# Ledger of designs, part 67: designed miniproteins, single chains, continued (4)

Each design is a single chain, and the fold is of that chain. pLDDT is the mean over its residues in the fold that is shown.

## One batch from the design tools (miniprotein)

Design m14323
Fold by ESMFold2-Fast:
Structure m14323 (fold): chain A 73 residues (1-73)
Amino acid sequence: SARDQEIQQLLQELAQHVQSLLDAETDPQKRQQILQVAEDGMKRVQELVQQGASLSEVRKVVEETLKRLDEIA
């Protein structure tokens, strides 16, 4: 469905951003923080999708996760 395609796109964008941050980061502690924030965000998205949450709610969680990742890097 269009909803499933958009959710997959949001998750791909999140994964790509995480990879870019990890490629640039040499500090092991910051790398671990990036991975933890990414895992927590992805888990939250999966929970929302399972609960039938709106696309706008999923988008907000992805955007908040991206913001937190940028604050670490």
Scores: mean pLDDT 86

Design m14324
Fold by ESMFold2-Fast:
Structure m14324 (fold): chain A 86 residues (1-86)
Amino acid sequence: MELEKLAEEILRIAKEVYKLSEEEIEELKRELERLLERGTDPKYLLRAIAAEYVRLGKYEEAFELAEKYKDEETLEEVKKAVELSK
């Protein structure tokens, strides 16, 4: 799994969904780069992105993301979040 691609997806969510300012996106990008340099588990980033998709009603995107990266734990967390949001 490419960590940089997951970080870019987090930045995309922040821009499109949370509508963060360019300044806030730049700060988030620096924090994500620092986490990647420290060897943060890619599953951590995947879980965060999937949870944001679910929070925003983008359930198909959340499930597709979890299935694409074959992360069973993320898939189960997405399912639980969907049930709790009902």
Scores: mean pLDDT 67

Design m14325
Fold by ESMFold2-Fast:
Structure m14325 (fold): chain A 58 residues (1-58)
Amino acid sequence: KEKQADALYKKASAYEVRGELAEPSTSDSPEVQAALTDQQKKLLAKGAELLNEADRLE
């Protein structure tokens, strides 16, 4: 794979890891859980977009 695609795969992986780490805890308050859930969705969505772009580059 090309270096550009590899860089995008690595960046996508970083966003996926950050999304997983943003997973809300059952011990968190409802407002904190909502904020973390929203942040997790955004991070995972960004990772998926970068992965799709890397795939398009071959």
Scores: mean pLDDT 74

Design m14326
Fold by ESMFold2-Fast:
Structure m14326 (fold): chain A 71 residues (1-71)
Amino acid sequence: MKLSEEDLLTLLQNVTGVETSAKSLRELSEEERKEIVRRLKRVLPDLELQPSDLDNEEKREELGERLAELY
């Protein structure tokens, strides 16, 4: 099943340790998105991820699966 935007944000925060007051991925600043992606690339070197991929439902589903393996 596809993750909700809120569920994915929670999972990203848990995996990367990035703290944010944002309630959804859309509310993340460009700097917060870049930091999340940078940390994800470090822990998931096989995953090629761009900040804009956080807006894509298919990419979010794939990312959630990958993060569940790491988590």
Scores: mean pLDDT 72

Design m14327
Fold by ESMFold2-Fast:
Structure m14327 (fold): chain A 83 residues (1-83)
Amino acid sequence: MSDLELAEAEVARFVALTADLSREELLAALEALLASYVDRGWLSEEEAAALLAEAKALAKVLSTPEVLARFRERLVAALRRAA
């Protein structure tokens, strides 16, 4: 399995497991996921910070499932650019 395929599978699982979380729990989980991807070399610290900042902004105006859908699209796009 490529790193991209593994990352896309992990993101899909993450979305399924986090859909019912509170805003604070969701943002903490997103931060932990992004930190893991930086540690694996799949994302730069700057890309991870930008994705987290966007998720925090969206979480103020969108529901958790909508934030997760947007975050998934943006994260997968960033991982594909890095590959």
Scores: mean pLDDT 77

Design m14328
Fold by ESMFold2-Fast:
Structure m14328 (fold): chain A 83 residues (1-83)
Amino acid sequence: MSAEERERIAEALEEARERLRTELAAEIGAAVAAEVEAAVLPLVEEAARAARAGDEEAFRRALEALRAALLALAPRIEAALAA
């Protein structure tokens, strides 16, 4: 990735983090939103940090961890969205 691409990715991740923090509870309820925030926000922050640093391995690990966290939370999110 170019330095410009890494900065755009980091900015997009930080924007996604803020939207998640401020808007998720309205979509899926406060309790499920708190579970998702606790699991996801640290990983999004780590991915943004790794992207800015140009640490492609750390970025990949953060994305793999984020995917695993989302897969683990998927049944809770699906139940909240179906309600």
Scores: mean pLDDT 79

Design m14329
Fold by ESMFold2-Fast:
Structure m14329 (fold): chain A 80 residues (1-80)
Amino acid sequence: MALEARAEVETPAGRVTVTVSGEIGQEPTVSGEGLTAAGRAALAEVQANLAGQPLTSQTQARAAAHEAALAVKEAELAAA
C-alpha cells in the first residue's frame, strides 16, 4: 500500500513543492519541484537520512514532507 504526502513552502527562489512517497515498510523517496542547487542538495541530505527508515503511516509521511520542505527553505535562505 503506497503512502504519499506533499508540502509546499515559499522560498526566495519561489514556491517549492516537496513530495514524500513510498510503499508501507519500504524506504520513502523524496522529490521536489521549483528547486535551485541549494534546495536539491538539502533534499539529497533528507533522502540520505531516510535511508533504512521505512514509512509505516501517513502521519510519518506528512511529517517527513514538512521537514523536507523546511530544510529546502532554510537552504534557499542561506544561499540567498
Scores: mean pLDDT 81

Design m14330
Fold by ESMFold2-Fast:
Structure m14330 (fold): chain A 100 residues (1-100)
Amino acid sequence: SEYEEIVIETAEEASKKIEEELSEKDALRVNDYILQMMTRVLDWLAANPNASREEVIAKVEEAVAEMKARIEADPSLSEKQKALANEILDEALKKFKEKV
């Protein structure tokens, strides 16, 4: 559950920054991607209760990479909004790795 708590806290901090930095419509879209990826990581953690720190980090890195790919492919987001979202996600991943 310690990994689950860190994942949730990290996703919540990232979502708050997205709401602060992006337009309301763009923030809602990016935060939907964050929620989907957080849910997948939490489901994986529940299925893998004995996962090592390294396995947990690898799964979160995979989820962040998939989220970035969806953001880059989203035609509704401007290049500026994509860049801001990617910066926030990079900082969130860095903080996650420091907490685990």
Scores: mean pLDDT 89

Design m14331
Fold by ESMFold2-Fast:
Structure m14331 (fold): chain A 68 residues (1-68)
Amino acid sequence: KEEIIEKLVEAIKLELEGRKEEAQEIASEALSKLSEDEAQEASAAMMQGIEKKDVEGAKKLLEEVLEK
């Protein structure tokens, strides 16, 4: 799951840089490797990170929700 978290963090960085299409493509690929419940939790963590513009906080939250 570490590789998935890394890709989701990259997607957050791309979204914050305005590279939304690239961010969505990477996020979609990474989320497709998770269960439906995990994908929903990861998506929520990503959205919170984007809203707060806090990449490090988003990474920690993703690690927390995906290591359940």
Scores: mean pLDDT 79

Design m14332
Fold by ESMFold2-Fast:
Structure m14332 (fold): chain A 94 residues (1-94)
Amino acid sequence: MKLEKLRELTRILMEPVNSLDEAIEKLLKVFDLSLEIYDEEIPQAKRDEFRARLKAAKSWDELEQVVRDFVAETDLPAVKDLLADFEVIKTNLK
């Protein structure tokens, strides 16, 4: 159900974040839910590459740059939402 997926996405975004690694895992979960909500698909290799780039980030600024680069490279609504989702996650940092 798309409504149930949207509810889950909102729940993940509203949860507190304690670390960069937790933010990365939340971004990946939100991205997967957004792909399902928009009925969009990306190759597993592209998803794995994005995950690897996120996990290579050592700071919030580096993580934001990875998200911005991916948004610039990929013309999909689910990907365009990632930057806004990242800002929400960053706001919930403890």
Scores: mean pLDDT 80

Design m14333
Fold by ESMFold2-Fast:
Structure m14333 (fold): chain A 98 residues (1-98)
Amino acid sequence: MTEEERKKLIEEWKKYFESHKEEFDAQRDAVAAEILERAKERALEGYRQWAKENGIEVPEEVLEKRAERTAEAIAQMAADLIVTGDLIDEFLKKLKEK
């Protein structure tokens, strides 16, 4: 039945992910580090623009602190999505034998 086929596919995916977990974690952390610098700059730009549009004088220190927290969250989520996508693509290729 289709439900049993889906359950088997999910189990195979979990095993595949577990067998590549160390490589996944290392690649994710590397990608996150690369994204972090750009994400911080963009977040800071966004917060400065928001303050300007609302006529609010926010200390630069507060803007930088918020930008850093936002950038860390974005970098981790983006890296996880990118590396998970790559791993899923490789898993699907393996299933189809291309």
Scores: mean pLDDT 79

Design m14334
Fold by ESMFold2-Fast:
Structure m14334 (fold): chain A 75 residues (1-75)
Amino acid sequence: SELEELLDKLLEFAEDPSASPEEIVLAAGIAYKEAVDLKFPEEHIELLKEMVERMRGKSKEEQLEILRETAEKLK
């Protein structure tokens, strides 16, 4: 699905050694906005919103765990 592709790209970006926690949150926020603009199902939009909010101020390790957890919930 388009949402799975979007999360896979976000995970690939977040796994890059050069990506900072701040850049990862920014990328997640952009993904959330794209999902809203493309009118994804409300349940998926809410999951992405919660993901972004949970990632703020977290370490990269914690952000990657949140991303993987969110991706698993969408399978």
Scores: mean pLDDT 82

Design m14335
Fold by ESMFold2-Fast:
Structure m14335 (fold): chain A 98 residues (1-98)
Amino acid sequence: SDEIELLFENAIAILRTLAERLEAAGYQDVADRLRKFAEEIEKAYKNKDYDKMIEILERTVEFLEEVRPKLPPELQAFVDRAIENLRKMIEKIKEIKK
């Protein structure tokens, strides 16, 4: 699905952009974990395993919510935006699968 491909590409872009910003701020372990989630999402997408892709996106949101309190307010704002966008993507993928 072209729509699922676009959602996938946007999710990967969000995670990689956030990882670069976190790495620049000295949060390398968090950045590395986000890159691993991006790789897992890419693998699920290539296998057309959209249930697994949703599961990984949900685990990514949970991880971001857990690390958020450890970050300065500037980075918390970027994490909040990423969580909001990823949640919207999860909902859209679930709708397409119906």
Scores: mean pLDDT 89

Design m14336
Fold by ESMFold2-Fast:
Structure m14336 (fold): chain A 118 residues (1-118)
Amino acid sequence: MAELEEMLREAAENGGAVTIEAEEITLEKLKELIDLAAKAGVTQIQFVLEAETEEEALRALDLVEEVRPYAEEQGITILSIRIEMPELSEEVRARLRALGQESIKRAKSASPKEVAAV
């Protein structure tokens, strides 16, 4: 934990981007990491998440997407997500590729508020 605080402080001084490795993937843990990063002055996070199974990997991706609005409120942008697994399945790989491609295209076309400008 002390090593993480120093890493976050160095990242804040060197452009605000940090790579964080998380062994336990829970909503509470991700929020704690985001809070620590925000307090240190970090503005960008890249998560490296460990998963033993496909189900854990998919849950990890869902949790990161769930905390993304919370991170944005703290002034932090989640740049990318990496999943580290002993045996990476085709399905997890396909989903990671699809999420990356769709996130760029759909986030641009999905208006979160329909302002009636017709």
Scores: mean pLDDT 67

Design m14337
Fold by ESMFold2-Fast:
Structure m14337 (fold): chain A 90 residues (1-90)
Amino acid sequence: SAKEQAIKDVEDETKKVKSIIQEKGKKYNLPKEVTDEYLKKVDELTKEAIEQINKAKSEEEINKVVQEYRDKLNELLNEFEDELRKTAAE
């Protein structure tokens, strides 16, 4: 179904982003607490997206939820990259 595909896409994107956060956090020696905070925020975005997809009444609503998830995820990744820059760059 469209919902099953959207949930799978969200879960696959979440898994990739969490891997990036973990790898870069370790590589640039971010405090564990900071890396864990960003991982938690990704999980919260994922949970909200899946809940909203399950409540959606049309394919248009599903598409809107997925786009909102992607926009928020990109914003979070930009914030994470700023943390890396502050930690790694002098």
Scores: mean pLDDT 87

Design m14338
Fold by ESMFold2-Fast:
Structure m14338 (fold): chain A 82 residues (1-82)
Amino acid sequence: SYYDTWSQYQQFMQDFYDVASQDQRQQAVQVSNDMNDRIVDIHRQYHNDSTITRDEYDQQVINVINQTMQQMQRIQQQNQSD
């Protein structure tokens, strides 16, 4: 469910910030802002345009969160490769 995906994201970000460098934290802020902008656009499509269903809304939000976690993981792995 989208709730499970969001909970996983929150736990991932808590663990990320425990070990992240200042540069990684700055990159994470930019990625998080991009995620929020994408979710706002999906929310607008559902509530204002009525062009997507609730199921499509949930799937799109889940996809954005998963893509964001993948980007955050790449940022974290860059530090581990040094």
Scores: mean pLDDT 80

Design m14339
Fold by ESMFold2-Fast:
Structure m14339 (fold): chain A 60 residues (1-60)
Amino acid sequence: MSLDQAQLLLQLFDLKPTPSALAKAQELSTILPLTPAWLEANRQSSTMQDIRNLLQKAEA
C-alpha cells in the first residue's frame, strides 16, 4: 500500500496520520486488500472494527 492510501485509510477512521499509525496501516495492507471496494463491503464487519481499533492504538 502506498503512503497516500495509508493516509486516506486513517482519514476514513478520523485518525491522525502519525508515523506509527501510518506504519500500522501499511502493515495491515500486506495481509488485507484495503481497496475502496473492500472497505465498503466490510464497513459494518467485525474485521473493520478490529482494523480501526489497531490503528487507533497505534495513533496513541
Scores: mean pLDDT 72

Design m14340
Fold by ESMFold2-Fast:
Structure m14340 (fold): chain A 68 residues (1-68)
Amino acid sequence: TGYESGKDGNEAGKGARDALRKAGVPASDATGGKIGSMGSVSGATASMLARELALRLGREPVRIDAEV
């Protein structure tokens, strides 16, 4: 069982949300809670959020506004 995988998931979830907030990308508190509850899910969810962050940062806000 290792050393409480649940705690590992909680740390990963918190780190992911903190990184997203620093980059100016909104992160759902509910999503953070679920990540904290599931260690395995934390890795997959964090990866997905990181990908979304990269895509969002790759786009210019003014360009998105103009296209809308």
Scores: mean pLDDT 47

Design m14341
Fold by ESMFold2-Fast:
Structure m14341 (fold): chain A 70 residues (1-70)
Amino acid sequence: SFEELKKAIDSAKTPEEIIKLGEEYLRKAVENGDERLRRFVLNLMAEKLMKYYSPEEVSRILLELRKKVK
């Protein structure tokens, strides 16, 4: 569920953990054709990663993740 994803990412202590969780959920969203979940994951990751990286770096990370899950 969306709540489970949010709780898992909120509990992550490092940017690496956030990226790994985001990749896993993005992969599931793509496999299921769940466009709403895919958008939700990307938005949540952007919000959380901004604590660790610049906006440009966050955009680059999210672009790479989108490419990896295809």
Scores: mean pLDDT 82

Design m14342
Fold by ESMFold2-Fast:
Structure m14342 (fold): chain A 82 residues (1-82)
Amino acid sequence: TPPFPPVTREQFLERLRKLLEKAKEMGAPDSVIEVLEKAYELAQDPEATLLEVVEAFNAEMRKLTPEEQAILRKLLREVFEE
């Protein structure tokens, strides 16, 4: 694990908020929105590490259908790669 992550917690929270807004704007399924909301709530906990947030997010994503996972992956690419 790198000592300095490529993004701060503040930047990570901002990107999660932007991701959640984009998901709502495009009419993503409620299941996809719930996964993002859970990640956002956990990311706001100062006791939770960013790694724990990412692992919890990945676990919730794996419970989605392949179609819902494809929607979420597209949203992640657009928000976290830019």
Scores: mean pLDDT 75

Design m14343
Fold by ESMFold2-Fast:
Structure m14343 (fold): chain A 87 residues (1-87)
Amino acid sequence: MKELVELLVAAGRAEHAGDEAAAAEHLAKAKPLVEELRAKDPVALAEALAEAARRTLEALAPELSEEEVAEYRAALEAATAAWLAAA
């Protein structure tokens, strides 16, 4: 679980920095962990995704306006819901 959270936070930071290659690499490493948790423990997956979203926003918040933080939070919540809804 912690490994998944760290990979997702690293991907978010890389994307914000404009390093699309690093972001894609982190997401590629996270994908099998997401799929495994979705099959075994979807509640733990939901908690890990929520924690990763919160930590990513916390890391980026000093560089974002309050409006941008709210938009990112909404986008991350929508992404979390999509990950959980995937069969």
Scores: mean pLDDT 74

Design m14344
Fold by ESMFold2-Fast:
Structure m14344 (fold): chain A 83 residues (1-83)
Amino acid sequence: DGAKIEQIKKEQMIQILKALGVKVEVDASIQELKDKLIKIVGKKEADKLMKLIDQYATTPDFQKRIEILGQINVLIVKIKKEL
């Protein structure tokens, strides 16, 4: 279900932007959220985060999802130290 996957990706992008101290519009599109993420963290780090978010949204294994969330959190902490 593509709609479910897109909603999961959107929720993760919103959570990451909020963790980075960024205000997010309630009806922002996935593309708008991605563009905002690139602006804040740069293309390289945004691409890495987007890859992890895609893996999270498409992984049926809940243990692997927890591992991916851990990787996202480690990357966010690293990014916040560079800001």
Scores: mean pLDDT 83

Design m14345
Fold by ESMFold2-Fast:
Structure m14345 (fold): chain A 63 residues (1-63)
Amino acid sequence: SSARVAAERARVAALQAAADKTKANLKAMGERNPELEPVAKRGIEIADEVLAAARAQAEERAR
């Protein structure tokens, strides 16, 4: 239904905004603490993976 598609789009948009903020914070953390740069980079990778999975799930639920 169109309502379900709209709800999934809203969910993905909210997750994208949260991921953008999280990645910015992780980048800043790695810049302030070079010892944590590998942890920050891995966190950014995980955020991107979560977004990709959420988008794939939203596409499946919208069908």
Scores: mean pLDDT 84

Design m14346
Fold by ESMFold2-Fast:
Structure m14346 (fold): chain A 72 residues (1-72)
Amino acid sequence: MKKINLIKAQPLLYEKLLELGLTPQEAADFIVRLKILYGEFITPEELLALLTKYVDRETAEKIVNELIEKFV
C-alpha cells in the first residue's frame, strides 16, 4: 500500500496550496489538520478526499499524482 510521507511532502504541498489561491494561513491550517488526523503518512485516497473540499477533482488528482511520484 502506497502512502505519502507528509513530513517530506509538506513543502511541496504548501507551495501547491498557495498556487491554488489559498492564503498562507489557510495552507498552513490545511497541513496542520492533515498531520493531526493522519500523522506522518496519508493514503492518496484520503488526501484526494480532503483536497476535493477546496478544489475541483481534476486539480486535486493532479496534486495527489505529483506527490505520489515524488514522495511514494
Scores: mean pLDDT 79

Design m14347
Fold by ESMFold2-Fast:
Structure m14347 (fold): chain A 109 residues (1-109)
Amino acid sequence: MTKEEIQKLADELAPEARKIAVEAVRESFEKGLPVDEAIQRAVVKAANLALEKTKDLPDSERAAVINYVAAKALEAIAEEMEKLGFDPETVERIRARAQAARDAADALA
């Protein structure tokens, strides 16, 4: 696949991945899980969607799609945390993680 095709596939998966991540992080916060564990569980659930939808792709292209989807999930988590009144510094840290995932995906694509 081209980089543009990889990004397009990730964008097609993004709405469902964002929904999965937001639902998972909300459930974890309601159960009183530590913030880092809640975020990690939510990102893993969203990444599993991308993993399932890309199992027939070559490893590098698959890894690129998974990292783009993880970035979209982290952005959705940051937006939800901001709405829940988390401090701006914590929210910015999660947005930085989303950027790192995008950068990793760009290097693989």
Scores: mean pLDDT 87

Design m14348
Fold by ESMFold2-Fast:
Structure m14348 (fold): chain A 111 residues (1-111)
Amino acid sequence: SVDEMLELLNRMVEVAEEVIKLVKENEDKISKELREKILEAAFEIGVHAGLARIAAALGMEDLVRRHFEEALSATRKLLELLEEAKKELPDKKEEIEALIKKLEEVLREAA
């Protein structure tokens, strides 16, 4: 349902915001290239979640689904980047693994 897609998008956004905070607080300890890729993936999640919400308000269910699928794609990309972030931020491995687990749970429920 549209409501179920919007709930999963809200959870993706919440995790993306936690990832952005982690990256910004550890800016000096993470490579510029990896940091920029993570922030871009998190931004893509936010953009598609916002567009899906607008589409839902307009009753455009097909457009909600399209943006939901784009957000899932960005979430899969973010998961791969977080695995790389664990290598650069060993002191934050447990925090990053918790974020990965939250995103994996969202992807499982979206299937």
Scores: mean pLDDT 91

Design m14349
Fold by ESMFold2-Fast:
Structure m14349 (fold): chain A 66 residues (1-66)
Amino acid sequence: AAEIFELLAELKRELERELGPEAARRITSQVWEAVVAGDRARLAALAAASPNPRARELLERILELV
């Protein structure tokens, strides 16, 4: 869905701001792998490990759409 791509793009920007481009790319790749696999447990773990409340909010919204 378009909404997941919009949330993922916003998440990548937030992660780049906090952790830099390499970590942001790695984490967003992991999120996308979990989305494609329907791995809700992995998405929940990634949300819990988020560096800030905004990144966590975006990941929780992605989790609700999977």
Scores: mean pLDDT 85

Design m14350
Fold by ESMFold2-Fast:
Structure m14350 (fold): chain A 63 residues (1-63)
Amino acid sequence: SLGEEMRKLAEKIKEEIKNLTPEERQALADRYQKAVDEAGRIAEERGLTPEEYLRLLKELFEK
């Protein structure tokens, strides 16, 4: 189930980058990596569930 949600997120990101410039793609990739790093750190410290982790990741990535 978590793998399925991660797959859906990856497909959404892939679709979003379809019409971006190389510079915009790099900025998006940087934002995503920053969100992953921050969400992972928080999840480890707070013991978040997979669902809470994904919600936090999406929040950090979106803004």
Scores: mean pLDDT 77

Design m14351
Fold by ESMFold2-Fast:
Structure m14351 (fold): chain A 98 residues (1-98)
Amino acid sequence: MAERERRLAETRRRFAEIVKLMQEVDKKINETLKKIRKLKAEGKSPEEIQKIFDETIKWVKETKERAVALAPEELRPLVEEYFDKQIEFLKKVKESIL
């Protein structure tokens, strides 16, 4: 394989991994919100609901660090902004529910 082809393949692989992490975040947020709605309907305590939000926010923060590490330097601010918006969204939903 030519050097240029290897670099392009590596770049594509890193972008695919970032996209996969973003998709996993979207899936996790949707599953978490469904779980929280169910627990709220069942009359579970605010403390149990808060724990689920905090665990999900922590997981998103850890996933952000992994995605930023995979991103080219020029794209790191864009990747950070995406994950920060997801974290802010979860915090707003948490405040609205609790």
Scores: mean pLDDT 83

Design m14352
Fold by ESMFold2-Fast:
Structure m14352 (fold): chain A 85 residues (1-85)
Amino acid sequence: MTETLQQQIDLMRKLTQNFLDLAKKYESQGNFERAKKFRRIAEIYQEVADLLEQALKSSPEEQQKLLEEVAKKVGEAESMFFNLS
């Protein structure tokens, strides 16, 4: 469980960086509106990584609640991505 959560944290941090890189790419193309949306998606994945780190230090009951919040935030980020065109 602990190793799997750490792998998920690492993945969320990589996704954060990937979306920041996409934001920079669209900004360089003059598409500032799309760049702003990719930065917002990156912020959500950063929040998810932080919640997963908190879950590693939490009781089983608190961990379940934090994982529910993670699922909601991931869904929010995915919804934002699908609405980008």
Scores: mean pLDDT 84

Design m14353
Fold by ESMFold2-Fast:
Structure m14353 (fold): chain A 67 residues (1-67)
Amino acid sequence: SDALATLLKVPGIGEALARRLVEAFGGDLEALRRAAAYDPQRLMAIPGVGVAELVALARFFGVKMRP
């Protein structure tokens, strides 16, 4: 799985947070992308994920967050 390496490319996401995201999603970047688009509360439940990290993930995956 290249999930950790991919997440480290996201601006503002450091190694500790990238590792938490990989662990929380089991390395499934498609599940993480869908959460950024349709279930941002799942991402915000992860320690270290605030609004800035949500925006960075959404931009990186090219998804629109629906308010």
Scores: mean pLDDT 82

Design m14354
Fold by ESMFold2-Fast:
Structure m14354 (fold): chain A 97 residues (1-97)
Amino acid sequence: GPAPAPAPEELAAREEAIRALAEKAQPAIERVADDLNDIEAAREVAEAAIEALGVLDPEKAEELRRRLEAAKTAEELIQITLEAIAAIREELERARA
């Protein structure tokens, strides 16, 4: 069966934590947008996305963190970031259902 939805206050606290992490990552996001090969900026964005995912799904966040440690290119880091964002979106949509 589906996992029970979190309480509205708990969901609001999680959304606020994710927003704070996104705001903290904003300079790195802007750097990646300007230069998709900026490995340092791509790594900072990926780490922030994984940290945000960890608020919702710590197991998936741990999986992506292991992949982050093995990543050598900005493209791999961007792919990890996109997977983390997709997982965050899925968990938030599931929590609202």
Scores: mean pLDDT 76

Design m14355
Fold by ESMFold2-Fast:
Structure m14355 (fold): chain A 60 residues (1-60)
Amino acid sequence: SEAQRRAVADLLVEEGVPEEEARRIATLPTHVGQHAALALMQAGKVTDENIARLQQALSL
């Protein structure tokens, strides 16, 4: 959904992922959660808070 794409992109940008890459990940047809989690891991931002935010975004 558009709400999911916005929520995922916003999370990734807040955690230092470049805006273009965040939008690319958020607009993937499948496996958005896996790619977003990988981006958070590469940024060093895999926290309980960010995992919860990602799970909530993926429910939209």
Scores: mean pLDDT 85

Design m14356
Fold by ESMFold2-Fast:
Structure m14356 (fold): chain A 60 residues (1-60)
Amino acid sequence: SDSDKQQIVTGGKERVQQLIDAGVSQELIDKEIERFVKNMELAEVPQEVIDETVKEMREA
């Protein structure tokens, strides 16, 4: 559902931001982003939304 897709996107953004704030290494952050991308793809999130979300995570 659209609600489930929104939860995946929002939850992933919040988790990545928490890792950045906690000073986790860039290598671990990149792995978490890759895992998040796979989860969004499995949930059939539109590619445009995935790309925008990843861009926001990497520009943070």
Scores: mean pLDDT 80

Design m14357
Fold by ESMFold2-Fast:
Structure m14357 (fold): chain A 85 residues (1-85)
Amino acid sequence: MKIKVIAEFPTKSKAELLTQEILVEAARMGAKAEGFAYDNTAEVIVEAKSEELLEELLRKIEELAKKYGATKVEFEELPPEDPAD
């Protein structure tokens, strides 16, 4: 399953920090993440082989976003999804 994370911040530097921290946390957890920051927005796609791992990663992302002062955080499910949805 793939989830797109979109987070908005007051400044570009905070968006870039979240993007980098998501990549680090995903790698630490054995998940895949890729993305970039543009203007004051961080956009990262995360992919995990298990729903439990994905849930833990998304929880850490929310905590990091709040720590860096995100004004908005949204999660979107991306195709292709597992057929077992």
Scores: mean pLDDT 79

